# Designed miniproteins, single chains, continued (5), part 75

Each design is a single chain, and the fold is of that chain. pLDDT is the mean over its residues in the fold that is shown.

## One batch from the design tools (miniprotein)

Design m18775
Fold by ESMFold2-Fast:
Structure m18775 (fold): chain A 71 residues (1-71)
Amino acid sequence: ATERTPYTEEQIKEIVRLGKRLQDAVDAGAPLSEIARILEELRKVSPQAADAVTRTVAALLGVSEEEILAG
């Protein structure tokens, strides 16, 4: 099936870990540069997941995706 998750167990664990770090950073009011760094690490694991999460974070913070990526 073309929609099966193409991730290894290691990649899934890393995505979950990075997602939690990102949520903790957003909740703590971390600077956009720190949020951007976590998203860059997520992109190394899964560009698709990083893109989706970037959109969600941008919406939650009331900023553009480009603003997050620029730091």
Scores: mean pLDDT 75

Design m18776
Fold by ESMFold2-Fast:
Structure m18776 (fold): chain A 61 residues (1-61)
Amino acid sequence: MPSEEEFLAFASEIGKEMRELNASEEQERRAKAILADYFAGRLSAEEAIARLREILEEVKA
């Protein structure tokens, strides 16, 4: 399982790519909700990473 520091580094990189690709407000909101669920303990780091990757691939499409 990635550490919190490793997860935050990954989330920062995903956020950077989403901004560079001009992700929609809906896509950004969904990404923020995943981060909030992770910090609330509702999602594991692995689940949060998988969901963030899904959103990023959607932004790239």
Scores: mean pLDDT 79

Design m18777
Fold by ESMFold2-Fast:
Structure m18777 (fold): chain A 81 residues (1-81)
Amino acid sequence: IEEKRKEIIKLIEEGKLEEAKKLILELIEENPEESFKVDKNDISKSGPGVFLLELARKYLEEGKVEEAQELFDRYNSLLNS
């Protein structure tokens, strides 16, 4: 998981947002509920959902506010079940 995290971050930094999004969605599909579940007792066990926030931040940097907002909404929806 950590090596895939670094690859996703690298793709985001390189501006390859579509490829980063594809990889994030693949991770979520392989581990749907576990990847997005946040146990308030142990925040240190972050799921791949954090990658959606990083992707949204890059969309904001590129001026794609609506796409970033969509990612935030998706993350919050999954976080709240």
Scores: mean pLDDT 67

Design m18778
Fold by ESMFold2-Fast:
Structure m18778 (fold): chain A 82 residues (1-82)
Amino acid sequence: MIEELKKQAEEYEKKADEAKDPVERSRWLGLAFYYRTLAEMLEAIKSGKLKNLNKKFLQRVLIDMLEAEGFPEEVIEEVKKL
């Protein structure tokens, strides 16, 4: 998942570079930023260094962000299992 999120961010950055419209370009860059942020949050959760309460809080924030971006239920359920 982390590697996939980072690859997706790179793909969105490439789409931003290919976009002819500045508004469309900005939208792709915004998606790239969110996917990189999701990857960093997931890395923090998987680090095993977080207290259970902090881990649950970060998982909730990550799930809310994934839902806001329209990620499929399958991805959200995978985060819940961490």
Scores: mean pLDDT 77

Design m18779
Fold by ESMFold2-Fast:
Order: structure tokens, then sequence, then C-alpha cells
Structure m18779 (fold): chain A 70 residues (1-70)
């Protein structure tokens, strides 16, 4: 379900933020802000869950992090 996929994305982003906080707090904050903005846009119906995942993967790669699983 979308709820299960959304929960999984949230959990994976939280893990990436936690890892970044240990080495680069500024990048952790950037990822957090990006996630919150994309989550807001998804909740407003402006983007799909798949689009949110793709945009998050782009930001993760930009920040030197591995992409979301799957």
Amino acid sequence: SEAEQSERISDEVDKAIEELEKTDPEKAEELRKTYLELARRYAAGEITLEEMKELLNEKLLELGQPPLPD
C-alpha cells in the first residue's frame, strides 16, 4: 500500500539523516529540509509517491549517500 511505502521511505530517510548527522550536520539538515518539503508536496497531491522517491534519490546521491532501497 502507499501508506506502507511512505512509512518505509520515511524510515530510510531517517537512517540517512542519522548517519549524516555523525559526520556532516549541515548535509543532514539539507536532507531533512528536502524530505519535509517533498513530503508536504506529496500530502498536498502535487507529486506522486514515486516522484517523491526519485527526487529523494537525487538529493541522496548529491549528498554522497546511497539511494533508497528497491
Scores: mean pLDDT 84

Design m18780
Fold by ESMFold2-Fast:
Structure m18780 (fold): chain A 73 residues (1-73)
Amino acid sequence: SLPVMTPEEVRERMLARLRRELEERAEEIAAELGIDPAAVRELLEEALALSLAGTPAEDIAAAANARLAALLA
């Protein structure tokens, strides 16, 4: 069982879970779009970093869409 956690410990565990889900999702997206899984993973890592910095969801989506369009060109 997990003991009482600090906010920092909670954040670290949430990040570890998000990283695992990100890897699984990157493989799925890459397969659907026919692009390199490593490129999708990098794109999702950038989106996560922007989210952690407090960037609005619409701005993250715009940046991700621009990167994805470049990868598909």
Scores: mean pLDDT 76

Design m18781
Fold by ESMFold2-Fast:
Structure m18781 (fold): chain A 55 residues (1-55)
Amino acid sequence: SVEERLAELKAEINKLKKEIQEVIDKGFSPENVAKLEELTKKLRDLLAEQRALEA
């Protein structure tokens, strides 16, 4: 159902936000910047899916 998928998306979004914060806490490096770019792209995709399901 839409409700089940929204719950799953919320959990994944929260997990990604924690991972992003952990990378930020590790400090600046080229490796960490690349990982942040990857994680933020995934977050954008999940947020877009959440918005589409809520429409």
Scores: mean pLDDT 83

Design m18782
Fold by ESMFold2-Fast:
Structure m18782 (fold): chain A 62 residues (1-62)
Amino acid sequence: GDKHLKGRVYGMGLQLARYIELQDPELGKEVKERIEKAVEESGSSTDILDAVLEEGERFEAK
């Protein structure tokens, strides 16, 4: 269950990183690396989703 959801949330994070990369390639790369670290370090899909949402909010605020 959760393992499949983690994969989907990771995919969503990669889509966000790609969107950011279209505007700022360096920032997009950093966002991708942070999301990959969240996937590696996080035990749940919820933690990964939170990290993805934080990256989106950070990008919109700047």
Scores: mean pLDDT 79

Design m18783
Fold by ESMFold2-Fast:
Structure m18783 (fold): chain A 75 residues (1-75)
Amino acid sequence: LSPEELSPTEKRVLRLLAERGPLTVAEIAELLGLSRRTVAEALQRLVNRGLVEALPGPTTRYALTEAGRALVEEL
């Protein structure tokens, strides 16, 4: 997976999760100043790429996979 194939929003989400994860959609949206819809769409793409995983719980939180952590080191 190439860092240049990621949107600016996807890169911002990955960096935030590396620094402060695991986080909910609402927490990511507030911290990045984005709509919850924009964050949810970016997270869906990142989960489909295997860079982020959804953690089960009372509220779904998102965390970097090992692949996501490796990619963030190149950002």
Scores: mean pLDDT 83

Design m18784
Fold by ESMFold2-Fast:
Structure m18784 (fold): chain A 77 residues (1-77)
Amino acid sequence: SLERLLERRRLAREIAERLLSSTYEALLKEAEEIEKKGEATPEALAVLQLLRSEAESRGDEELARRAEELLEEMKKK
């Protein structure tokens, strides 16, 4: 029924919000490790690009700029 479908969608929304928050937290931790290691891998560049995009979408201009600066540093070898 429609009622059961709407209840499932509400639960799915709560789970999605929790997973999105967990993903952002994971990106932040990975970026910190990338900064410490200074190792330019394709995976590291992808993490920094995702972090910049996510920070911009959340209005965190300072973090987005820091991610861009680190990304440019990694591109220099």
Scores: mean pLDDT 73

Design m18785
Fold by ESMFold2-Fast:
Structure m18785 (fold): chain A 60 residues (1-60)
Amino acid sequence: GPKIAEVLEDYEAKTADELSLKKGDLVLILEEINDDKVKALVSKTKKEGLIPKKLLKVLK
């Protein structure tokens, strides 16, 4: 099933495809795009986009 991850650090989107994030936000990983990026849904905002994998700690 989809994995839940916690955002480890605040992040500002650098491109239109990326999400801005706050430390402690929960995201649902929808798909892995490559080794550096995932497509995810932010639980609080319901916004979907690309996130750097290095910012995420997978919980489940």
Scores: mean pLDDT 82

Design m18786
Fold by ESMFold2-Fast:
Structure m18786 (fold): chain A 145 residues (1-145)
Amino acid sequence: SMEEFLEQAERAEATGDPYEVMAVVYGYLERHPLSPEELAELAIRALERGLFVTATLLTDELLRKLLGENWKLYEEKFYTPEQVLERMKLMEAAGKGDKEAIKALLQRQIEMIRWALENNSSLSEEERELLERVLRALEEAVKKL
């Protein structure tokens, strides 16, 4: 269930190890393929629980599904080897409770969603509303830090 997943994610986040969080998130998604709407709901619920690494990974999966073929252009802009390394460092620091690292991690997700909304004309109105909902949840989470 989604609730059992969030409890497992909370335990993984408590380790401070982003690889433990990735194992829980990707293991769950492999066994339970989620729709974009379900991914958005789960990401928002993770943010509300303070599971920031979990929310980051779920938001990435949401973007990957919604961008489809355009994901390659997104990878070229936001997933260079340097940017992947920076993101891993932010997730490690966020896992240790560094508020500035958490803000930076969430702000990176905000920037990536905004870029998708501005640069992907193939998004339906429903898909745009979904991304805007996740964007608002990320912005609210940053504001509360």
Scores: mean pLDDT 87

Design m18787
Fold by ESMFold2-Fast:
Structure m18787 (fold): chain A 80 residues (1-80)
Amino acid sequence: MEEKVAALSPEERALARQIAHDLLRAMILSYLKEKGYSEEEIKEAERTIDEAAQGNPEGLKKVRELLKEFDEYLKERFKK
């Protein structure tokens, strides 16, 4: 719930965001490995995620594309 998250202290909110980011990053990188992406492609994805975390607009755009691909994959795979 966004309302509950907004009630946290700035430090607690930052920690929660960092944990969520780290989990999402790990899930995306695991997905790319299982999909058969090369080591170089995985390193590029990792760099792009890091750039997005720093607020880089190109990094954010590419991470949104990766998240969309990952979401579509999960929906297709676990869709009844």
Scores: mean pLDDT 69

Design m18788
Fold by ESMFold2-Fast:
Structure m18788 (fold): chain A 58 residues (1-58)
Amino acid sequence: MHRELGEEFERRGREAEAAGDLESATRYYGQAHQYYLLAGDDERAEEALQRAQELAAS
């Protein structure tokens, strides 16, 4: 369940990023990070967090 939610929010983050909505994209990648951590998927959690931080710095 948690991994599936992480994947869903990651997808929403990519869609928001493609639409130029960096604020929403940052929020969605942050949610993906949280759910990947709960799923025990440390690698995807780290990738989602890094992406959120990169967008927030823009």
Scores: mean pLDDT 83

Design m18789
Fold by ESMFold2-Fast:
Structure m18789 (fold): chain A 73 residues (1-73)
Amino acid sequence: MSELERKILELLVREGPLTVDEVAEKLGISRATAERVADRLLERGHIRRGKDGKLYPVAGSPAVLEVAAELEA
């Protein structure tokens, strides 16, 4: 997983569901970059897109579990 993929997962685990635009603003990256990385995380099953357009971490994902455990340590 890339550093940017990890940062997006950490942000979603820490702050809850966010839009691609909110992720881009919080990480200081372009919307296009945030969407590209989010699409990759979605394809791998680490996040899902809700009907509200927000990105949700997938609780059953090993990567999400790893990030959540690190944030609680």
Scores: mean pLDDT 80

Design m18790
Fold by ESMFold2-Fast:
Structure m18790 (fold): chain A 60 residues (1-60)
Amino acid sequence: SPVLQRLRDRIATLREQIEKLKELKEKYKDNPDFVKIMNKAIESLEEQIAALEKRIAELE
């Protein structure tokens, strides 16, 4: 299904964004305000992935 492939591609993009944010968090780990912002951004992206995975499960 083209719809399912699009949802999977979106999840892949979000996972790549999470990895980049994790790398930035490690690079700037001595800045607690920055780490807090990165953690919130990662949580938001993980919630988006969970919602997309739920949509895929409902369509399969």
Scores: mean pLDDT 89

Design m18791
Fold by ESMFold2-Fast:
Structure m18791 (fold): chain A 65 residues (1-65)
Amino acid sequence: LKLLEDTGFVLDEETLKAIEEAIERVKKDPNYEGEIVLPDGSVISVKGRIITVTSPDGGVLTLEV
């Protein structure tokens, strides 16, 4: 995710992988909606091609697919 590096937002490898999996799922099903809770407490929410990542420290990142 080249865009995330350009914004200086630091993501764990597990969070980055989960975001990539969410993007691939939205590409296969544009109506996909879901929520993924990671072991570190990060939350990835998907709705309407919008992916929202909430970090355990309260940081929020929104991506449009």
Scores: mean pLDDT 70

Design m18792
Fold by ESMFold2-Fast:
Structure m18792 (fold): chain A 55 residues (1-55)
Amino acid sequence: EEVIDEAVELAQKLVAEGYSPVEAVRKAIEFAREKGLSDEEITEVAQRVAEALGP
């Protein structure tokens, strides 16, 4: 879903701007919640952000 991809991109931008990975994940999850994603979709966001920031 587009919102999940946007959340991942947001986390990557925040890390590039100097935020910690933990803070970037938190902000991406908050973004997804504000966009109305379900708990299942929030879990997917967290997993994809973790994968994107460091395999």
Scores: mean pLDDT 79

Design m18793
Fold by ESMFold2-Fast:
Structure m18793 (fold): chain A 87 residues (1-87)
Amino acid sequence: MIEELQKENTELTKKLNNGELSDKEVDQYMDEINKKEKELEEAAKKGDKEAQQLLMTYGVMKVAIAVYKTVRKNEEKKKKEEEEKKK
């Protein structure tokens, strides 16, 4: 499970860096991670080391998504401003 999640994190980071994910896909990814984190929080609180490691990995994925969303939002604003300057 942890090894598979680390591979998913690598793939997600690659897709984010390449701009391959739409805003809707990014939001769906974030919602899925938030749901998984809630499920793991109880186990991690009880001392499950595997759950704790999974939460850390999801935390890294959330940071990557947050950075990507910020970059995309800035690009959308810049594109809108450039379109207004052309008119």
Scores: mean pLDDT 75

Design m18794
Fold by ESMFold2-Fast:
Structure m18794 (fold): chain A 72 residues (1-72)
Amino acid sequence: MDEAVLRQLFALIDSDGDGTLSAEELRKFLEGFGGLKPSDEEVQEMIKKFDRDGDGTLDFDEFVEFMRSLLE
């Protein structure tokens, strides 16, 4: 997937414009985009897998790795 497309998608999900995705924003994205209904625990596990900084959010680089896992 093109990085420019991923940057646009990230900006659309990042409603606060702070450059990170919260668990709530990621859950809403998965519900709307993929028709998935992940539990809060599943969303937290996904974030922990890609969250290199341990802040409980996904930055753009972590989001790119997350999206690559979904496209496989």
Scores: mean pLDDT 74

Design m18795
Fold by ESMFold2-Fast:
Structure m18795 (fold): chain A 61 residues (1-61)
Amino acid sequence: MELSEEERELVREALERVRASSDVQERLRIVVELMRKMIEEYGLSDEEVSEALERELREAA
């Protein structure tokens, strides 16, 4: 499923915060919070969120 511009911005911002952090626990917290927010507020499935994160990680490389 194609993410909205707003949803894509949330993923991008979270990944930028992950890249800026050297703390593994903080990185995990950011990812978990993003996934929960997308599932609860935007109604995405766990699979859809995982696919979106994988896509943004590849594009950010």
Scores: mean pLDDT 72

Design m18796
Fold by ESMFold2-Fast:
Structure m18796 (fold): chain A 60 residues (1-60)
Amino acid sequence: DPGKYVATESYAAKTSTLLSFSKGDILEVLEVVNDNAVKAKSLKTGKEGIVPKNFIKKVS
């Protein structure tokens, strides 16, 4: 579901398609890509990319 999520783990992206984030960062989910991944925007950096669902949880 789109909305605000918090990163439960830090992630260092190895490709430009993936989003890097730190544990506790707030991410805005824009689109669901598939059952395991979403497209999100980091509110800290303003960058967008693919995020594994296992690394985030919904805050509202």
Scores: mean pLDDT 80

Design m18797
Fold by ESMFold2-Fast:
Structure m18797 (fold): chain A 56 residues (1-56)
Amino acid sequence: SAKKEEIEKAQKELEERYKELVKLIDELDEAGDYEKMDKLRKEEFEKGEEEELKEE
């Protein structure tokens, strides 16, 4: 079966998507504070702080 070609194509597509995601995260982290980054960090920080309060 010629599954090799299909798998290779699927892997390439996934790699490209993953690269885009990593780039987005890296750009936010490198740049500093974006509205999206600030919002996400704030939500994560708030959630983390809530858990930290439990495990004092």
Scores: mean pLDDT 64

Design m18798
Fold by ESMFold2-Fast:
Structure m18798 (fold): chain A 76 residues (1-76)
Amino acid sequence: SAEELLKKAREALDNGDFEKAIEYARQAVKEAEKNGDYRLLAQAYGLLAEIYRKMGDPEKAKEAFEKAREAVEKLS
């Protein structure tokens, strides 16, 4: 599930494994998009933004944050 993938992404991030964190978070994005789950989509993009910020990639962090914001707007 996307929730399980988000958990794995968070654990990888907490361990400093940015490559696995991105991989799991991207898989969560794809699963959330396929299911039309805008709540999980927002959470997945939010986590991607956090991962990129910790990696020192502000451009990718901004892109991911913007996608999370768009997903949140779909909930309204």
Scores: mean pLDDT 86

Design m18799
Fold by ESMFold2-Fast:
Structure m18799 (fold): chain A 62 residues (1-62)
Amino acid sequence: SFGDLLIEAQRARDAGDLRAAAEHLVKAYEALRPLLDTLPDGDRAYLEQQRADALKTLRELE
């Protein structure tokens, strides 16, 4: 599931659909949410930053 969402994000980016790519990335990181508390603090912060960056991209494309 998570890997499939990352593949879909890459396919959308290759097609020039930056909105779809960012949406797939947000979904991929949300799928990791139940596991965030089990990750080292550095890894959790990195994933939270990636999600924030994807959300920022979606806002900028509106």
Scores: mean pLDDT 75

Design m18800
Fold by ESMFold2-Fast:
Structure m18800 (fold): chain A 114 residues (1-114)
Amino acid sequence: MVTLTESGGGTFPEGSSVTLSAQVSGGEVVAYGWLMQRPGEDPVTVAVITRDGTRAYDPRVRGRFTISYDHAKQTLYLHMTDLRAEDTAVYYHVAIDAEGRLYTGAGVELTVVP
């Protein structure tokens, strides 16, 4: 069973940087990701890392966001730079196991202000 927790949200000015984190423990995980959900919209995948270290990003965040996983700490990170008002959303981490089952956290709110 995979157990997930999240931290790092809050209110930040435009142009700042923040790192979101989530501890992931147990299970045979093949990929980790971060979902972004704006108010009234469906969640969209913004970043993915597979267990072999391959990374993929949504074009709107490419070059600004970096996904990483620290195996020793069992912690998934999303490092966000050059924050924009459009980055205001709830962010969820996701883990996918070898059977294709999805596990997600409660989400963290990020608000970007001028």
Scores: mean pLDDT 83

Design m18801
Fold by ESMFold2-Fast:
Structure m18801 (fold): chain A 53 residues (1-53)
Amino acid sequence: KDYIDYKLKLLEEQKKAVEEARKRFANDPQALADIDETEKVIEKQKEALEKMK
């Protein structure tokens, strides 16, 4: 349980990094596409971890 909570904390950190990257690269469509893909991966990982709780 503690390990899952730790991983959820790391995903929150990654989500903040993605949000900062979106602001930084708002005018770069290639970077935005990569950021969108990263965000989808984070969301899937969060859903998987929530199901394990």
Scores: mean pLDDT 79

Design m18802
Fold by ESMFold2-Fast:
Structure m18802 (fold): chain A 91 residues (1-91)
Amino acid sequence: MKEKFREEATKIFEEMAEVLEAAAEEAAAAGDEELAARLRELADQARTEGVEKAVELAEEIGYEKTLELLRKALEDVREQAERLVAAARAA
């Protein structure tokens, strides 16, 4: 289970990082370099820390619940990134 969990968590965090990197490019294009830099930092954290922290959480609350939380977190990240980029473009 742990190995399969790591594979699925890796895919979620890679997708999350891609969403954040795309949003960073859009923020930079809108002139918000500070937002772009922060989004790139979050993307790097997702790739470097995400899976190991998710494994730790899964050992406490279970693999299935952790995957549900990660999928919701990815959806929340997509929505928040879109909102932040829209705000940067409107400024």
Scores: mean pLDDT 84

Design m18803
Fold by ESMFold2-Fast:
Structure m18803 (fold): chain A 65 residues (1-65)
Amino acid sequence: SSMAERARRLEEEIRRILPNAVGVRVEGGTVTIELESIDLATIGQIIAAMGLAFEAGFSLKVTEV
């Protein structure tokens, strides 16, 4: 479906921005990013990921594991 294609592309783009993410998952209308730590070096990348998710019509959730 077009939704699945957008989800796949969004996941790929986010993984490029956050290559150190433990996990990136797109389910329904939400992208979940799992990080070992959230620090100042990562904040800019998270903001970029938020922009990509918003433009694609998805919600973003970030968790520290």
Scores: mean pLDDT 80

Design m18804
Fold by ESMFold2-Fast:
Structure m18804 (fold): chain A 92 residues (1-92)
Amino acid sequence: MELAEEVLRLVIEILLLGHKTAQEAASLSGAELEELQKRAEEEIREKMKEMGELLEKLTGEKLTTLEEVEEAALRLVEENRELFEELVKEAL
């Protein structure tokens, strides 16, 4: 139960970071936009790695690709939709 909640919290953090980055990117161009995208990609990559490790512990499967991590995370969100919605409300 706790591992599933931790994964769902990471999904929310990744989504919020993506949304914030998109909003900031709309007003930036050139080198500033490039730097913002680079920092966001690095932070998302770190969160995706942590999420992958937690999903491997939860499922007992090795997740070797980013696509496999995303698919596993989406399945967990669908299976725990009510909890996910509660966590989104807490984060906002």
Scores: mean pLDDT 81

Design m18805
Fold by ESMFold2-Fast:
Structure m18805 (fold): chain A 66 residues (1-66)
Amino acid sequence: MSEVEELIRQGEEAEEQGNTEEATRLYSKAAALAAKQGDLTTANRAASKAYSLKGYEAMTLIQEFL
């Protein structure tokens, strides 16, 4: 799998474990990486997952990872 898809999968696993902070961080990193690669569809999907967990923190993390 791509690194972006791997990060999304890890985020889903963190969500399953109840680790919302780690899931938000992983989805935010996936969104930033996808955006850097020009994959806006995947970037928006990952960002939406992060925002649904912790919107403010996700916004800040995505900007920091860009």
Scores: mean pLDDT 83

Design m18806
Fold by ESMFold2-Fast:
Structure m18806 (fold): chain A 55 residues (1-55)
Amino acid sequence: MSLEKEIEFYKKQIEINRELAKRAEEAGRTDLAEVYRKSIEFNEKKLKELEEKLK
């Protein structure tokens, strides 16, 4: 897989998880929203590492 495509994949996953976290919170499923937010943090860290390698 190309590094550029992997970066785009993580960007898309972050956006999806943000929407899912918002919907979970609105549904009163706070524990589930926390899981999605932790996934966002992990994916953001990975994205930053990959973007640094794309120089």
Scores: mean pLDDT 83

Design m18808
Fold by ESMFold2-Fast:
Structure m18808 (fold): chain A 94 residues (1-94)
Amino acid sequence: MEIDEARVLESLALMALELAKKSVEAGDEEGAIEGLELAKKIVERLPLPEEEKREILELLEEAKRSVEAGDFEKAIELIREAAERLVRAVEARV
């Protein structure tokens, strides 16, 4: 049960991060922030250890700040790192 839920939430979070990345690449700040906020809400629901969850959420918050500052290159890098950490954290739980 928990494994199936984590996999579904992982997929949804990765989709939200991909949407945020594409929005950043298109110069759509509003779309990028919306995607990042959606990813944060999904990550908060994941059954991950608090340390891993906090680290991923911090990366997403920094990505949001980078978008707001117009630093799109840094935002894309942070989104990629958050996605990689998310996949690793969920795999370690399965």
Scores: mean pLDDT 82

Design m18809
Fold by ESMFold2-Fast:
Structure m18809 (fold): chain A 82 residues (1-82)
Amino acid sequence: TPQVTLEADIVLPQPLSKEEAEEAAKFIEDRLRSVPGVLSVEVKATETKIHVTVTVDESAYPAAREALAQAAMEVNRKAAEK
């Protein structure tokens, strides 16, 4: 099956603590790994930015893209509440 790599930077509206950044990274990783057809997920978080790299089956691309967008919105919403 053809594979596609998605790469995205989530720029945070406010800096997170180290613990909050790690929690946000785990949330994104867990959400993406739950999508059928996701083959690998790499998430690297800093206090100001979360970098996501995900490799998926081509047929799973729309679902993975949507899951990433939803996870990013949730992380940004929680960061903005602080």
Scores: mean pLDDT 82

Design m18810
Fold by ESMFold2-Fast:
Structure m18810 (fold): chain A 55 residues (1-55)
Amino acid sequence: GARAVVDAELARAEAGEPLPSNAELAAALERATGRRLSPGEAGDLFGAEAARRYG
């Protein structure tokens, strides 16, 4: 699901990899959930999950 994609990207960022673009996040979330998101919606979802985990 969406949470697993966000968790994987946050783990990569903690390992020193750059965060993906909103377009890359949208593509990853669409593949994981079967739901198409705009790049802006994907970025907002990622930001909300990151803030909830680290905020």
Scores: mean pLDDT 76

Design m18811
Fold by ESMFold2-Fast:
Structure m18811 (fold): chain A 74 residues (1-74)
Amino acid sequence: SPEDLIREFYARITKAAEDGIKAGLSEEELQARVDAILEEFLAKNPDLPELYRENIRALADYVVKKAVKKREEA
């Protein structure tokens, strides 16, 4: 289902963000890694409904911003 695809995507970008923060990546480098996963996911799922495509783009941005903010507040 689209929900299962989004769940898998969210888990992947969350792990990438956490690993990136632990590795000391900049916000730009972190964004680039998450965006690479996003672009690959969108390319593999061309028939995904537009609402779900919008949601996964928003999730990618949210995950990066949240990880950066958590690091700054630590």
Scores: mean pLDDT 83

Design m18812
Fold by ESMFold2-Fast:
Structure m18812 (fold): chain A 55 residues (1-55)
Amino acid sequence: MPDQDEVDDALARMAISVSRLMPKDEAIEFLRRMRERSSSPVMRRLLDEEIRRLE
């Protein structure tokens, strides 16, 4: 029952939106930190995809 996955998806998308207000280098560091601290596979995947897009 993926109710938590929906919350984690929303949190990841918020983090990505915030990162887009930052310079590229700071955005990558911010997203990597968020990914490292997250135990959610959904959040980790979404953050990893955005990091790869910025690289």
Scores: mean pLDDT 79

